Designed miniproteins, single chains, continued (5). Designs and how they scored, part 44

Each design is a single chain, and the fold is of that chain. pLDDT is the mean over its residues in the fold that is shown.

## One batch from the design tools (miniprotein)

Design m17509
Fold by ESMFold2-Fast:
Structure m17509 (fold): chain A 54 residues (1-54)
Amino acid sequence: MIESIEEAKEKLAKLTDPTIVDVKEIKDGYYELTTASGDRIIVKKELVEEVKKL
């Protein structure tokens, strides 16, 4: 679970294709982001827009 923009940046840098292709709410205040490489990351609601801009 990603709790900061810095943690998100580090995780995305390790992926084959970090381009976000899907965003869905999975539970209270948390979203699952799916990348073009098929990886999934869970972020807090407030970080979703910032992660999408990375």
Scores: mean pLDDT 76

Design m17510
Fold by ESMFold2-Fast:
Structure m17510 (fold): chain A 77 residues (1-77)
Amino acid sequence: AAEEVRARLLAAAEKAAASLEDEEEREAVLRAVAAYLRAQDALAAGDEAALEAALAEMEAVPREVLEKAEKMILEEL
């Protein structure tokens, strides 16, 4: 279910972040995943304002950090 998928994604993100030595990178990875989950919640609820806010938060994270996070999370899943 959605809760189980969220828990699994968050756990994978936390584990991936823990493997990073740089604190700023860890925070960026966790922030990106949190924004992604908020975007999914907003889509499910039909909350356009919340979706826009979550997407803006993700856009604030550098593309290189987002790509790194995606790769690491996929390896943990």
Scores: mean pLDDT 75

Design m17511
Fold by ESMFold2-Fast:
Structure m17511 (fold): chain A 66 residues (1-66)
Amino acid sequence: MTPEQQQLLSQVESLLRQYAKSTDEQERNQLLQQIEDLIGQAEATLSPEEYKALVERVKELAFKIL
C-alpha cells in the first residue's frame, strides 16, 4: 500500500476506536461521518484496485475493533 493509504487507514482506525468508546449519539454520528468522508475521498482519488485493497483493510479493522 502507498504511504497515503497507510495514513488514511491510521485515521480510520483512530476514528473507529473513538466510535467504539463513545456513548454520545452526536459524537458517534460525527465520527461515522468523518469515516465516510475519508472513504469517499479515497474512492475519488485511488485506482479501483487500490480502493478495493483499502476497503478490505478498513473492514478488517472494523471487525477487530467493533
Scores: mean pLDDT 80

Design m17512
Fold by ESMFold2-Fast:
Structure m17512 (fold): chain A 106 residues (1-106)
Amino acid sequence: MMEEKKEFLVEMARILAKMAEKYGNEELAKKAREIAERAKNAKTSEELLEVGEELTRLFVELLYENASSREEYIELLEEMLEIAKEIGAKEEVIKALEELIESLKE
């Protein structure tokens, strides 16, 4: 549903902003907060797709600049799993994320 997609993007953008702040990248944190507001105000699936694309680019930037360790990558996946549970993602998606996280911890 559109509200579920909107909520997911807002949550992802908030996590990105928090991670960027933790790593001292205030410009990325600011952009992530702007993406959260755009997601919150989106009225169409097309607007949400545009927001999602921009959020993905910012997330890739964060990963390449800051997640150089398996431990940090696992932390990001655990945050994604919590969001998936909160938005009521399909059980198969939740299981796939849980299995990926578990395999990385071994």
Scores: mean pLDDT 72

Design m17513
Fold by ESMFold2-Fast:
Parts: structure tokens; sequence; C-alpha cells
Structure m17513 (fold): chain A 94 residues (1-94)
């Protein structure tokens, strides 16, 4: 349904933005631009927080029978990918 499609589209857009932030952050680390890298890391953490909220909403909607198990699984997989990407950038800054 329209709600399920909107929730998936939001999750996908957030992951695309997070992939961009992490890529640019890693490039900034490689150039020694740690100020830019830290800013991008902060933005990536905020974006991951938003994705975790979307996952929480998806779990609630699934429990109420308002979205499919397939939609929930896709959103959970997108959050797991996002967590790995943020962890990679965090490690590069340590």
Amino acid sequence: GAMEEALLELARRLVEELRRLVKEGLEAVAKGDFETAKKLYFEAEVTLGMLRIVRGIAKLLYKKGLISEETLKEIEELVEEAERLVAELRKALE
C-alpha cells in the first residue's frame, strides 16, 4: 500500500544519503581533512538515527498487520548496511 511504499522509499533515500556521507568522509580522511571527515561522520550518525526510527515504525506497523514481513526485512537489512558504513567511517577516525 501507499504507506508501505512511502516508508520503504524513505528508508532507501536515507541509506543512499548515508552511503554518500560515508564515501565523502572516507575520502576526507584519506586527504587528511579531519574537520570535514568529523562533520560528515556526525551527519552520518544523525542519518543512522533517523533510519533506526524508521525501523521502529516498521516493527510497530508489522505487529499491527499494516505492512508485509518482506518490507520489514528490507528495512532491517538497510539499517544493518547503514550501521556497517557508519562503523567503517568511525574506525577510520580512531
Scores: mean pLDDT 91

Design m17514
Fold by ESMFold2-Fast:
Structure m17514 (fold): chain A 100 residues (1-100)
Amino acid sequence: MQKLVSQAVGEAIRAVGASVEAELNIKKMKEALKKGDLESAKKYLEEAEKALEEARESTKRVKELADQEPSLKPVADAVEELLKKTEEMVKEAKEEYEKA
């Protein structure tokens, strides 16, 4: 009893959730940097990087499922675009931390 569509929806929800967690942690990192709290900033950056890894794995899974079910291609394209934006945000956050 395996449904490719149900699996893809679950993985897409995880990809979106992980991207939101990454953005939230980047926001907290920037707030910590403004306070001069490098210790908290490092923690939030590490949490953002972990969330990015989760988003990357879930996006990869959605793409694999879309290869088997072409109707899922728009979902795969959407989470891939979101992943690229999240990767750029995490990269910029890391650069801000390194300058502090």
Scores: mean pLDDT 86

Design m17515
Fold by ESMFold2-Fast:
Structure m17515 (fold): chain A 112 residues (1-112)
Amino acid sequence: SLEEEVAELREQLKSPDPEVRRNAAKRLGDLAREGHFDLVLPLLIEALTDPDPEVRREAVEALYKMALQGRFEEVYPALVKALQDPDPGVRNVALKALALNSLEFNRLEIKR
């Protein structure tokens, strides 16, 4: 079942093997693309804090695709945080995601 798969992916994200965690993050991205946004978003946010930059790249790519599919508001805080990531690949995907919706944000001028 989907619930069982998500539970297994949660455990795989805790694996000492970064390859297992990377594959789990990639599968979470596939589930997000299939419309299971609410189930996978918390796990993708957790994966974005992974010590392996490849795991974080899979996570931020999934968040970018969620933004493209209309879930921008829900992924926005995680994308903003990813702009500060030490890996340029993670930062570039986050910037690309935020740039798609930046015109409206830039017109909503904040006093500070």
Scores: mean pLDDT 82

Design m17516
Fold by ESMFold2-Fast:
Structure m17516 (fold): chain A 100 residues (1-100)
Amino acid sequence: TKAIDQAVDIIMKHNPKADPQKVTDILNKFRDLFQQGAPQQDIDNVLSQIMGYAGITPPVMTRIISMLAGVPRSTASQYVRNWIRKHSTPAAQQYLTALA
């Protein structure tokens, strides 16, 4: 789909040595889990994989979720905030502070 191709391009721009097929597979898994109404833990696990790529800032992740899930950016931003709340890393806490 066009949304998957656009999301792959965004990730690959900052990760030129990554495997494009693995990136595509992770993004398809996120879309499919979201469309199936999968448990939030399963969605969070895939989000963790995507957020592990370089250059995937919270605004970039919000854009990717919005494109793949077909939801408004405000809804996508809530998924990113919920993921960050479950992680106690300094980077995650800095993002929450920037949103306060």
Scores: mean pLDDT 76

Design m17517
Fold by ESMFold2-Fast:
Structure m17517 (fold): chain A 84 residues (1-84)
Amino acid sequence: SERAARLRAEAEGLRAAVETLTADADALGAPERVHELLAEARRHVEAGLRAVDAGDLAAAEAHVREAARALNEAAEALAAHQAA
């Protein structure tokens, strides 16, 4: 399925982005809230990939959306920490 392949690629891209931002957060001594948001994003990426493998594309889309939201919130919180 083209939709399944797209969702897998999106989830894998989000996983790479979570790994990159986690390394940045660790290097910068980010507050607990940034690490909590990154852990939330990682859980949703993993759940999304499992949903793709199970053929539950609606669940996969929901998890990809939540992973992107948590990652964006983590990036904003990290940027605010750097500005302080």
Scores: mean pLDDT 91

Design m17518
Fold by ESMFold2-Fast:
Structure m17518 (fold): chain A 88 residues (1-88)
Amino acid sequence: SAFEKAVRLFKEALELALQGKYAEAAKLATEAARLLGNDTTFTEEQIKELAALAVQRRYEEVEKFAREKGLNDKAAKALREAARELFG
């Protein structure tokens, strides 16, 4: 499904962010969000913030941050699930 593909791409983006590859992570996260009907582009600073929350296993805050930055509910939930699968 589009949701499962987006979760996989968000997981790859978070893994790139852990390696300090923020530009590549932002590009991949933007592609993941677009699969779920989201036109919002991620910035490197947003990816740094999301990675920091994800590493701390603050999954609800990952979802809230994503929604605040313009992601729709489906994309925000996919990003939260990606963080949970990667770190939980």
Scores: mean pLDDT 89

Design m17519
Fold by ESMFold2-Fast:
Structure m17519 (fold): chain A 97 residues (1-97)
Amino acid sequence: MYKLTLTLKIVGSKEEVERIAAQIETLARELAKKYGVDVRVSVRIEKDETAPGGLYRATIEIELTGRSEQAVLDAAEELEKAMAPVIEEVRRELERL
């Protein structure tokens, strides 16, 4: 089995960050179903007290697990491409289970 962990970081107002995080979770679950992989989504939203203007940061961790390396990679790539315009940072880690 293969596990791919996507870590996505978003910055914005509290409302924007919450809305975008919800969109990412919905899309991740739809893509997991499309590619026949399992998905786990974790969202952490925190206030960036060091940034002027009261910005919030969200860290969204998406774990995609499947028997096919290609299916896991394809799901991750489609998610990254769809969310690229709203993501500040993306990190990707693939492991064989």
Scores: mean pLDDT 85

Design m17520
Fold by ESMFold2-Fast:
Structure m17520 (fold): chain A 76 residues (1-76)
Amino acid sequence: SEKELLAQKYYAEGLRELLAENPNLEEAKKHFEKALELNPENEGARLAIESIEAGKPLESIKDGALRLAIERALAK
């Protein structure tokens, strides 16, 4: 559906932002929040938001984002 495609686009944009050379964590969080609004079952988006809010080290956040991006590329 269009809603599912939009949820995936926002999720992808959040992951791209976290994996950027100079990531904007607030911008990434907004993308993940929109993804979660459209798909409340998106565990990856929820975990990414929680990691950002918890103030995890940037490298840890990037490692998590890379894992989620790989899962997304290989999934379904």
Scores: mean pLDDT 83

Design m17521
Fold by ESMFold2-Fast:
Structure m17521 (fold): chain A 76 residues (1-76)
Amino acid sequence: SRDEVEKAILLDALRELAATLSPEHKALVEQLIAAIEADDWDTAAKVMQQLVADPEMKAKLRALLAEVAARAAAAE
């Protein structure tokens, strides 16, 4: 379904981001990935709040979400 395709695109983008980060930020992004894979959106929201508290991570995540939206639109 569309939701599964969008979820797959998001998870791939997050894994790509995690590979480029410091160990501390990488651990938080990996927690976010695990929560999304488990459909644990409460945990995903809490981890996201921790990530966006850092202005650098907030900027990276904003860019990632824009790229995910573009990839999802192209997949239709």
Scores: mean pLDDT 83

Design m17522
Fold by ESMFold2-Fast:
Structure m17522 (fold): chain A 66 residues (1-66)
Amino acid sequence: EGEELVKKAKEYVELAKKALDSRSFLIARMYAINAHYLAKKAIELGLTEEGQKIRDEAVKIYNEAK
């Protein structure tokens, strides 16, 4: 269900932040992409507000890891 997608997306955001802090830019981007994908799926299931916040955070991390 959407709640599990949100939970998993938040886990990937946290992993992406840790990778970014360690200068593992490729790994940070991969985790950010996964978080973005799961957040998009959560939005499709009606968790629009939570999913959008996660998507915005994932995009921010991806751009910082470029």
Scores: mean pLDDT 85

Design m17523
Fold by ESMFold2-Fast:
Structure m17523 (fold): chain A 80 residues (1-80)
Amino acid sequence: GPVEERLRRTVEELKKIADNVIKNNAPVETLESIIKMAKATKDLIEAARERGLVSPETAERLLKEIDEVINKIKEYLKKK
C-alpha cells in the first residue's frame, strides 16, 4: 500500500544519505543526525506495523535495513 511504498523509499533514501555522508567525511554532528533520523524511521515502521499498514515481513526487512544503516555509521564514527 501507499504507506509501505513510502517507508521503502524513505529507507532507500537513508541508505543513499549514509553512503554520501561517509564518502564526504561529514562532521560527527551530521553523522549523529542521520542516526537520529534512522531511529525515527524505525519508530514509524513499528507504528505502521502495529496499525496493520505494513505486513510483518516487510516491517522486519525494513527494520533490518535501517539497523544496517545505523551500524554502518556507528562503525565509521569509531574510525573517525
Scores: mean pLDDT 88

Design m17524
Fold by ESMFold2-Fast:
Structure m17524 (fold): chain A 68 residues (1-68)
Amino acid sequence: SNQQASDLYRQASDYKSQGNVDQAVQLTRQAGRLAGWSQEEIDRWAQQVATDPDAAETLREQSDLLAS
């Protein structure tokens, strides 16, 4: 559900902020699957979470969007 995906993106944001990039990437992929994102979209978001130092904020924004 969108609520479950929202919760996972929030958790991914928290892990990214803590420097746990591996867990942030895993939760981002899981959240994307639950939200019905395509594999290409999931891979792009996972790449961004892995490489972008500001990705924690982006993940929080995605969580808020899905919770709306």
Scores: mean pLDDT 82

Design m17525
Fold by ESMFold2-Fast:
Structure m17525 (fold): chain A 85 residues (1-85)
Amino acid sequence: MEADEAAAEAARSVLQPELDRAVKEGKITKEQADRLVELLERYARGEASQEEIHELFETAKKYGLEDAVQRALEAGIRARIEAER
C-alpha cells in the first residue's frame, strides 16, 4: 500500500546515508549495509517477522547503529501517519 511504501522510503532515506558513511569508514561491509536496509524496509512496511526484527536490532547494536536505526524507524512512522491522512 502507498502508506507502507512511504514509510519504507522515509526510513531508507534516513538510514542509507548513515550506512554509506559506515561502509566508507570500514565499520561495516556493503553486504551488511544492504541487509540492514532490507530488514528496515520490511519492518517499515509491516512485513517483517519477529526473527527479522530481532536480526535488525541485534545487527544495529553490533555495529553501533542503534540510534540511526531508531531515527529511521521514527521517520517511517511519521511518513505512514502523514500518508494515511
Scores: mean pLDDT 84

Design m17526
Fold by ESMFold2-Fast:
Parts: C-alpha cells; sequence; structure tokens
Structure m17526 (fold): chain A 100 residues (1-100)
C-alpha cells in the first residue's frame, strides 16, 4: 500500500539521519531521539496519524541538527547532507498528509 511504502521510506530516512549523526559525533540526545522514533516505526502498528507525528518530530530533530552544524561552523558539504535529510523527511510528511 501507499502507507507501507511511506513507512519504509520513513525507516530509511531515520536510518540515514542516525548514521549521519553518529559519523559527525552529534550530541547523544539527538541520536537517542532518532533511534527511539526508528524503533517505534519498526515495531509498532502505527496509524497514519501516528506516522505523521513521527515524521514531524523527525523533521524538528533534523532542523535542530542543522542549527547545531551551523553553530559548529560545519562544512558546506555537511550542511548540504543535513538539508537532504530534512528534504527527505519533509517529502514523506507531505506524502502521509495527502493520505488523510
Amino acid sequence: SALDALRDSLVRELEAAIDFAKEKNFPQEYIDQLEALLARVKSGDLSLEELLDVAREAIDIAREMYKWLVSKNASPIDLARATVILGGLSFIESGLRKLL
């Protein structure tokens, strides 16, 4: 189903965000929050509304991660990577919202 495809996409984007956060030694709190969201998506029979809430929380975390990179004078490449993650999560959020 379209919902299953969006759930699978959300899993992949969360995994990418976690890998990026670990690679760049982000504060552990961001990694823990992302891993908790990933576990919830993977283990739960989440409704459309619950998946939308997860996507929105992931977007908020990704925005905070971008701000943290800016505060650390991160490279343009790292800022671009964070922007791609944020874009992917936003695309999933838009897809979920269209199914409401």
Scores: mean pLDDT 90

Design m17527
Fold by ESMFold2-Fast:
Structure m17527 (fold): chain A 87 residues (1-87)
Amino acid sequence: SMEELARELVRAVAAGDLARARELAAQIPLTDENLALIARAFTEVTGRPLSAGLLRGLAAERARERGHEEIRPEHVVEVLAAFARGR
């Protein structure tokens, strides 16, 4: 299920396995609904709050910095990794 893929993605990020996280993120269409599932999975797995809006906004900013018109899997993984390291 998409919900289980989102949880597996977050677990890979929390473990520092960014190669696995990128593989899993590539399997998830980055719609608003699925970004909300990823943000919820992050809160459930890590116990740290992350809203869908914050995830979307930060991933979109990373995309812009790299000259990409749309959010890509690597941008989502980078945002999740930064939050998992405990800012």
Scores: mean pLDDT 86

Design m17528
Fold by ESMFold2-Fast:
Parts: C-alpha cells; structure tokens; sequence
Structure m17528 (fold): chain A 78 residues (1-78)
C-alpha cells in the first residue's frame, strides 16, 4: 500500500504544471523510505509542498493541486 501510494503520488504530481519530475521523485522516495503511517506521510508531503512554494520552486496553484492529490491518495491507501 505505501509503495503504491508513493508511485501513484509521483505520477499525479508530475502531471501538475510547475512540479518537476525530480521533486515528485524526491517526495516518492521520502514516503517509501519512511516507517511513518500513511496519514502522517500525507501530512508531511503537504508540508513539503508548503516549503517548496515558500522557496519559489512551485506556484501556489501547483501547491493547492498537489495537496488535493495527496489528500485523495492518503484516503485511498489508508
């Protein structure tokens, strides 16, 4: 389930305008390498998007779309 969440999240994040493949892969790898719960990993992934937007690496629109994707997938795989 955790690997499936991570792979699907990477794919959906890559489809968001302004999210690079490298950023999506980094988030995926963080999920796979962690022993945290799926819900906790989803919250951390959303915080990562907040940080990326604050650093100017993604737009506010990309952040909002990414958070929605994370919430939908964490519910599906929890």
Amino acid sequence: KKKELAEELQKKLEEIEGVSKELAEKIRDGIISSDKSIVELGELAKLSLDTLEELGLISEEAKEKGKKVIEELTKKFS
Scores: mean pLDDT 79

Design m17529
Fold by ESMFold2-Fast:
Structure m17529 (fold): chain A 62 residues (1-62)
Amino acid sequence: STLENAKFSIIRTLERLGHHDLAEELRKAPVTEETVEKGIELLEELGIDKRTLNALRKIAES
């Protein structure tokens, strides 16, 4: 699903940035639009560029 794909992309990005605890929390969360938005907000706080964040939202079709 699109939400699952967005969730996994966010998790992998968090793992690459060394935020293993945040990645694990997100992995355990349900596949929902709320989970994806929370993940995108975390990536924005961590300095990921706006273009990438918008692409992740587009994958989720939200």
Scores: mean pLDDT 82

Design m17530
Fold by ESMFold2-Fast:
Structure m17530 (fold): chain A 73 residues (1-73)
Amino acid sequence: MKEARELLEKKRPEAAKLLAEFEANPDDLELQRRLFEFVVEMAREIAELLGVSEEERERLEREIREAEEELEA
């Protein structure tokens, strides 16, 4: 749990900044993409640190990929 807590503490100011920028410019597709990428990467790192099962990780990866494909289609 120490590593997950340290990661969250490191990512909090960046997440807050990205969210504030997105709220100010909701039509900015580049900000939307950066926010999405940030969330996906953070979720992946946290899942790894928390020891989420391989099965659950694969399911989350699939769901994220499907959502990304739908947005790109």
Scores: mean pLDDT 70

Design m17531
Fold by ESMFold2-Fast:
Structure m17531 (fold): chain A 75 residues (1-75)
Amino acid sequence: SMLEELYEKGFKEGYEKAKKLGPEKAREELKKEKEELDALIAANADEPAAAANRPLIDAYFKGLEEGIEKAEKEM
């Protein structure tokens, strides 16, 4: 499914970023990106497409967070 694909993409990207920058820096960048995206979604709250894409966005960010966590546990 598209949710699984986005989660796996996020997981891989989060893992690689944490391996390259360290988990603390990876989480800082994730937090900033999520805040910027949440602000953009809020600005477009009345658009049906924004609501439809929220589960996909959430799956991707969940993947990023869990990828970072896995890299941290391996350090």
Scores: mean pLDDT 80

Design m17532
Fold by ESMFold2-Fast:
Structure m17532 (fold): chain A 80 residues (1-80)
Amino acid sequence: MKKVEELKKKIDELASRVQELARKASQHPEVREEVQRHIDEAIEHLRKAVEALNQGKVDEAEKHIEEAQRHIDRAEALLA
């Protein structure tokens, strides 16, 4: 199903952004704890998105991807 493949690609993209944020956070001790909290939330939502896709729950997966995206965006803003 095309939608499932698109969501899997989005999950991989967000996971890559999480790895980059973790590297940048190590260089910014002043915001590291707040950035790490958002990274941890993003990882948890990405995990739930993968579980939802494995169960065929596309709408649930999309909501978790959106939550992960919000946490990643907030972490990136803290490092800007």
Scores: mean pLDDT 85

Design m17533
Fold by ESMFold2-Fast:
Structure m17533 (fold): chain A 101 residues (1-101)
Amino acid sequence: DIRETLERIAALVSELAPYLSPQLAADLNNELANVKALADELIRLVKAGKDTTRQLIFLQFEIIGLSATVLIAERRTGRKDLADEINEALKELAKKAKELA
């Protein structure tokens, strides 16, 4: 379930956020919000029987961007444990989005 994967990512990001500078925490939360919005739009298009190609591609790029920001957060905090869990959940999200579309 895409929504369960998004909820898990959100929980992990919230756990990581207190270790970050305010600017990096804001960037991470904004990128996560973009991923959530694109995933919700993808689900909406699937339910409506609409073409999902463009939305799937944009979602995949936003997932890559969020993953890169998580790697920056790892280097700043040393929280490799949280960064690894978030990036594995993002890979799962990308796979589930492709399977849904």
Scores: mean pLDDT 90

Design m17534
Fold by ESMFold2-Fast:
Structure m17534 (fold): chain A 100 residues (1-100)
Amino acid sequence: SEEAKKELKKVIDETLRRLDEHAAAGDKQGFLEALREAYEKLVEIGSKYKDDPEINKLVEKAIEALRKASEVYEETGDVQRAADLLKEELEKIKKEIDSL
């Protein structure tokens, strides 16, 4: 599943880049769009590699991280706080991918 690892890392890296760009600017719309696009791409990866349990476990963790970040944003209105939480979780997932 080297292709699955590459695709998942690509989505994580792009999401991390967009979080840095939009959170520092306080760009609520850009932040929410980054979460939506990440979710859509993660669902596609999970579907494409449905028979890979390790990849699907990491996809599920990434989706849960997006959900938690969205919840923090809804509760606090703080884009930076929500983005920082998501960045921490995505970096952990990226390290888990490298260990597969």
Scores: mean pLDDT 87

Design m17535
Fold by ESMFold2-Fast:
Structure m17535 (fold): chain A 74 residues (1-74)
Amino acid sequence: SPRQRVIEVLQQARELVRQGRLDEAIAILEEGAREFAGTPYGELLAGLAELLRDPGTSDEEKIATLEAVIEGLE
């Protein structure tokens, strides 16, 4: 399902951020945003990629945001 695919992308991004692999986390969110372009899921993933690019947001806050979104979709 589209929802399950989005959850998988978010879970992978969360794990990459936890590992300090922030650029890779951004890349998979941007890939997911392209896969779901023109849908609310595409907008969500694009917005999360922008959040991960923000140097003013801590890694802890980035992880917490990804966790909250995953929980909201489950």
Scores: mean pLDDT 89

Design m17536
Fold by ESMFold2-Fast:
Structure m17536 (fold): chain A 75 residues (1-75)
Amino acid sequence: AEVTPAHSVRAVVLFIQRAGSALSHLSEEEVQEVLAEIASRHLSDAALDAMIARLQSARSVAEALAIIRSTPEAT
């Protein structure tokens, strides 16, 4: 299922604002892949905030994607 535009924008903006420094080591293509994965997830606000905090320590796109994919979706 697709997320609403407001949720997708929120996910992207919060990721950039809170994990922007963690993304400095990623290519533009890797950043877009990570942002697209976040936008595709059905996350609660609490799960999104916790995920973004974990992403601040990510060192690669593979690690970032693993963190995103291991985050539980809203039930």
Scores: mean pLDDT 68

Design m17537
Fold by ESMFold2-Fast:
Structure m17537 (fold): chain A 61 residues (1-61)
Amino acid sequence: AKPTLILEELRKAAEAGDLEAVRGGVEALVTVAGMPREEAIRLAVEIAEEKGRHDLARELR
């Protein structure tokens, strides 16, 4: 799998405030890219915070 493409889609979802799409990106990082779930969630939280989606970041934690 290409982790870069999954991360790109996750960033777009976070920018749009789409919690379900962000959760889908976390699942893709875990199941397709082989990332540990804790690391995938941490990365998604960081991306959400970078995009100014602080409420979204709280929902992911």
Scores: mean pLDDT 81

Design m17538
Fold by ESMFold2-Fast:
Structure m17538 (fold): chain A 86 residues (1-86)
Amino acid sequence: MSIEELKALLIAGIEQQKKIGIDYINANIKDPATKAALIARIEALADEHIARFRAARSREEVRAAIAAYQKDMQALIKEMQAAVAA
């Protein structure tokens, strides 16, 4: 697999996870302000990490971008779980 094919798959994965996350928030969060804030957070993180993958010039940079994405996704999942529990 080329680096460009790998980047395309990772970007497609982020777009899919963004859709799933927004659908989850819309189904589970009733407060309009909290819903809007979490959707904005998901959109901002997706844009940031897609840009990071597009900027990557090596497999090492792609691996670093994956690690950063995983860390931010773990934090976001905790934020979403807290909002659903409230």
Scores: mean pLDDT 85

Design m17539
Fold by ESMFold2-Fast:
Structure m17539 (fold): chain A 100 residues (1-100)
Amino acid sequence: SETDIRADEIVALLIMMLKTGVPGRRLIDFLKEQAEKDPDAFLKAGKRMGVEDLAKKLIKALKEGNKDEVDKYAIEIIRRLMERLGLPPEEIRRILESAR
C-alpha cells in the first residue's frame, strides 16, 4: 500500500540520518514531522524498527499537545535505535545532547 511505501521511506531515511551523525534535534524534528504528517505510516515504520510502543506514545502525545512527552518519546526512539545499530556510547551521548 501507499502507507507501506511511506513507512519504508521513513525507516530508510531515519537509519541513514542515524548512521551519518545528524544532530539529535533534527532527528526529533524528523520524527515529529512524520508522526504529524502520516501517523499510520509512522506507526508502521515504528513496527518495522521494533519501537511500535514508543511510536504509539509519540503519536498520542502529539494529539494531546504534550510537548515534553513528544520530545521524551522521540529521544527514547533515537536512543534505542542507535543502541541497536551498535553506535558507540560516546556518539549516542553526543547526538542526544544536541537534542536538548
Scores: mean pLDDT 84

Design m17540
Fold by ESMFold2-Fast:
Structure m17540 (fold): chain A 96 residues (1-96)
Amino acid sequence: DLSKLIRDFVNAVNDQRLVEAIRLAKRVLEALGIVGPDLEELATAVANIMLLAVSLTGKQDPVALLQQAIRTARVLDASEEVLEALEKMLEAAKKS
């Protein structure tokens, strides 16, 4: 269940469990059909932006945290791949 996987990822981010957050981000990206040699780097970037969002706003539900992460990524001029990944995660979270 993709919604459970996203919830587990957001819980790891809210708890500031970086290693687990990266592992879960990678699994979410794979479940969304995102594959390739840069997957580990992309998962790491997504997890770090999500952790920064938690640092700025405190713990939040998946939809609110992903919305804040997208705003944070745009301010930081993150790559299009990072923005696309976060937006796909947000759309999946909204369907929960």
Scores: mean pLDDT 87

Design m17541
Fold by ESMFold2-Fast:
Structure m17541 (fold): chain A 69 residues (1-69)
Amino acid sequence: MEEIKKKVAEKTGVPLELVEKLVKIREAIENAGAGEFRPEVRELQKELEENLTAEQLEKIVEELERLEK
C-alpha cells in the first residue's frame, strides 16, 4: 500500500503527502458508503483542491485504482 502511494506520487509528480490524503478520503468514503456526507471528508477534499488541479486528482485516482488492481 505505502509503496503504491509512492509509485503514484512519482508517476503523477504530486507530493506523496497529498497522495496519502487522497487515499484517506477515498477509504473514508468507501467505508462509510458513497451516500454519507461527512464534513471531515469535505474539508480534506477542499484542501486537496487548493493544492491540486482537477486533472491531477483524476490522474491520481486512476493510477491508484490501476496499481491496486
Scores: mean pLDDT 70

Design m17542
Fold by ESMFold2-Fast:
Structure m17542 (fold): chain A 73 residues (1-73)
Amino acid sequence: SLAEDREQLERLRKTLEEVVKLAEKGDWDGMQKLLGEASKEPFVLHSPELRQEAARLVDEFLEKLAEIEKKRK
């Protein structure tokens, strides 16, 4: 349902935000653990609009990680 899709999207957003915070702190072990746990959870969005929003969140996340890496040399 759309409500279930929105709950999954919100969970994704919060997980990505937490990973970014761990990366900013240099906590690579914490980041790896969180990503490992998240990868075990099924993630299925039926709404095309919410799938586009999820793709946008992932793109923003990858851009933030690239900036963190760039600042560290």
Scores: mean pLDDT 79

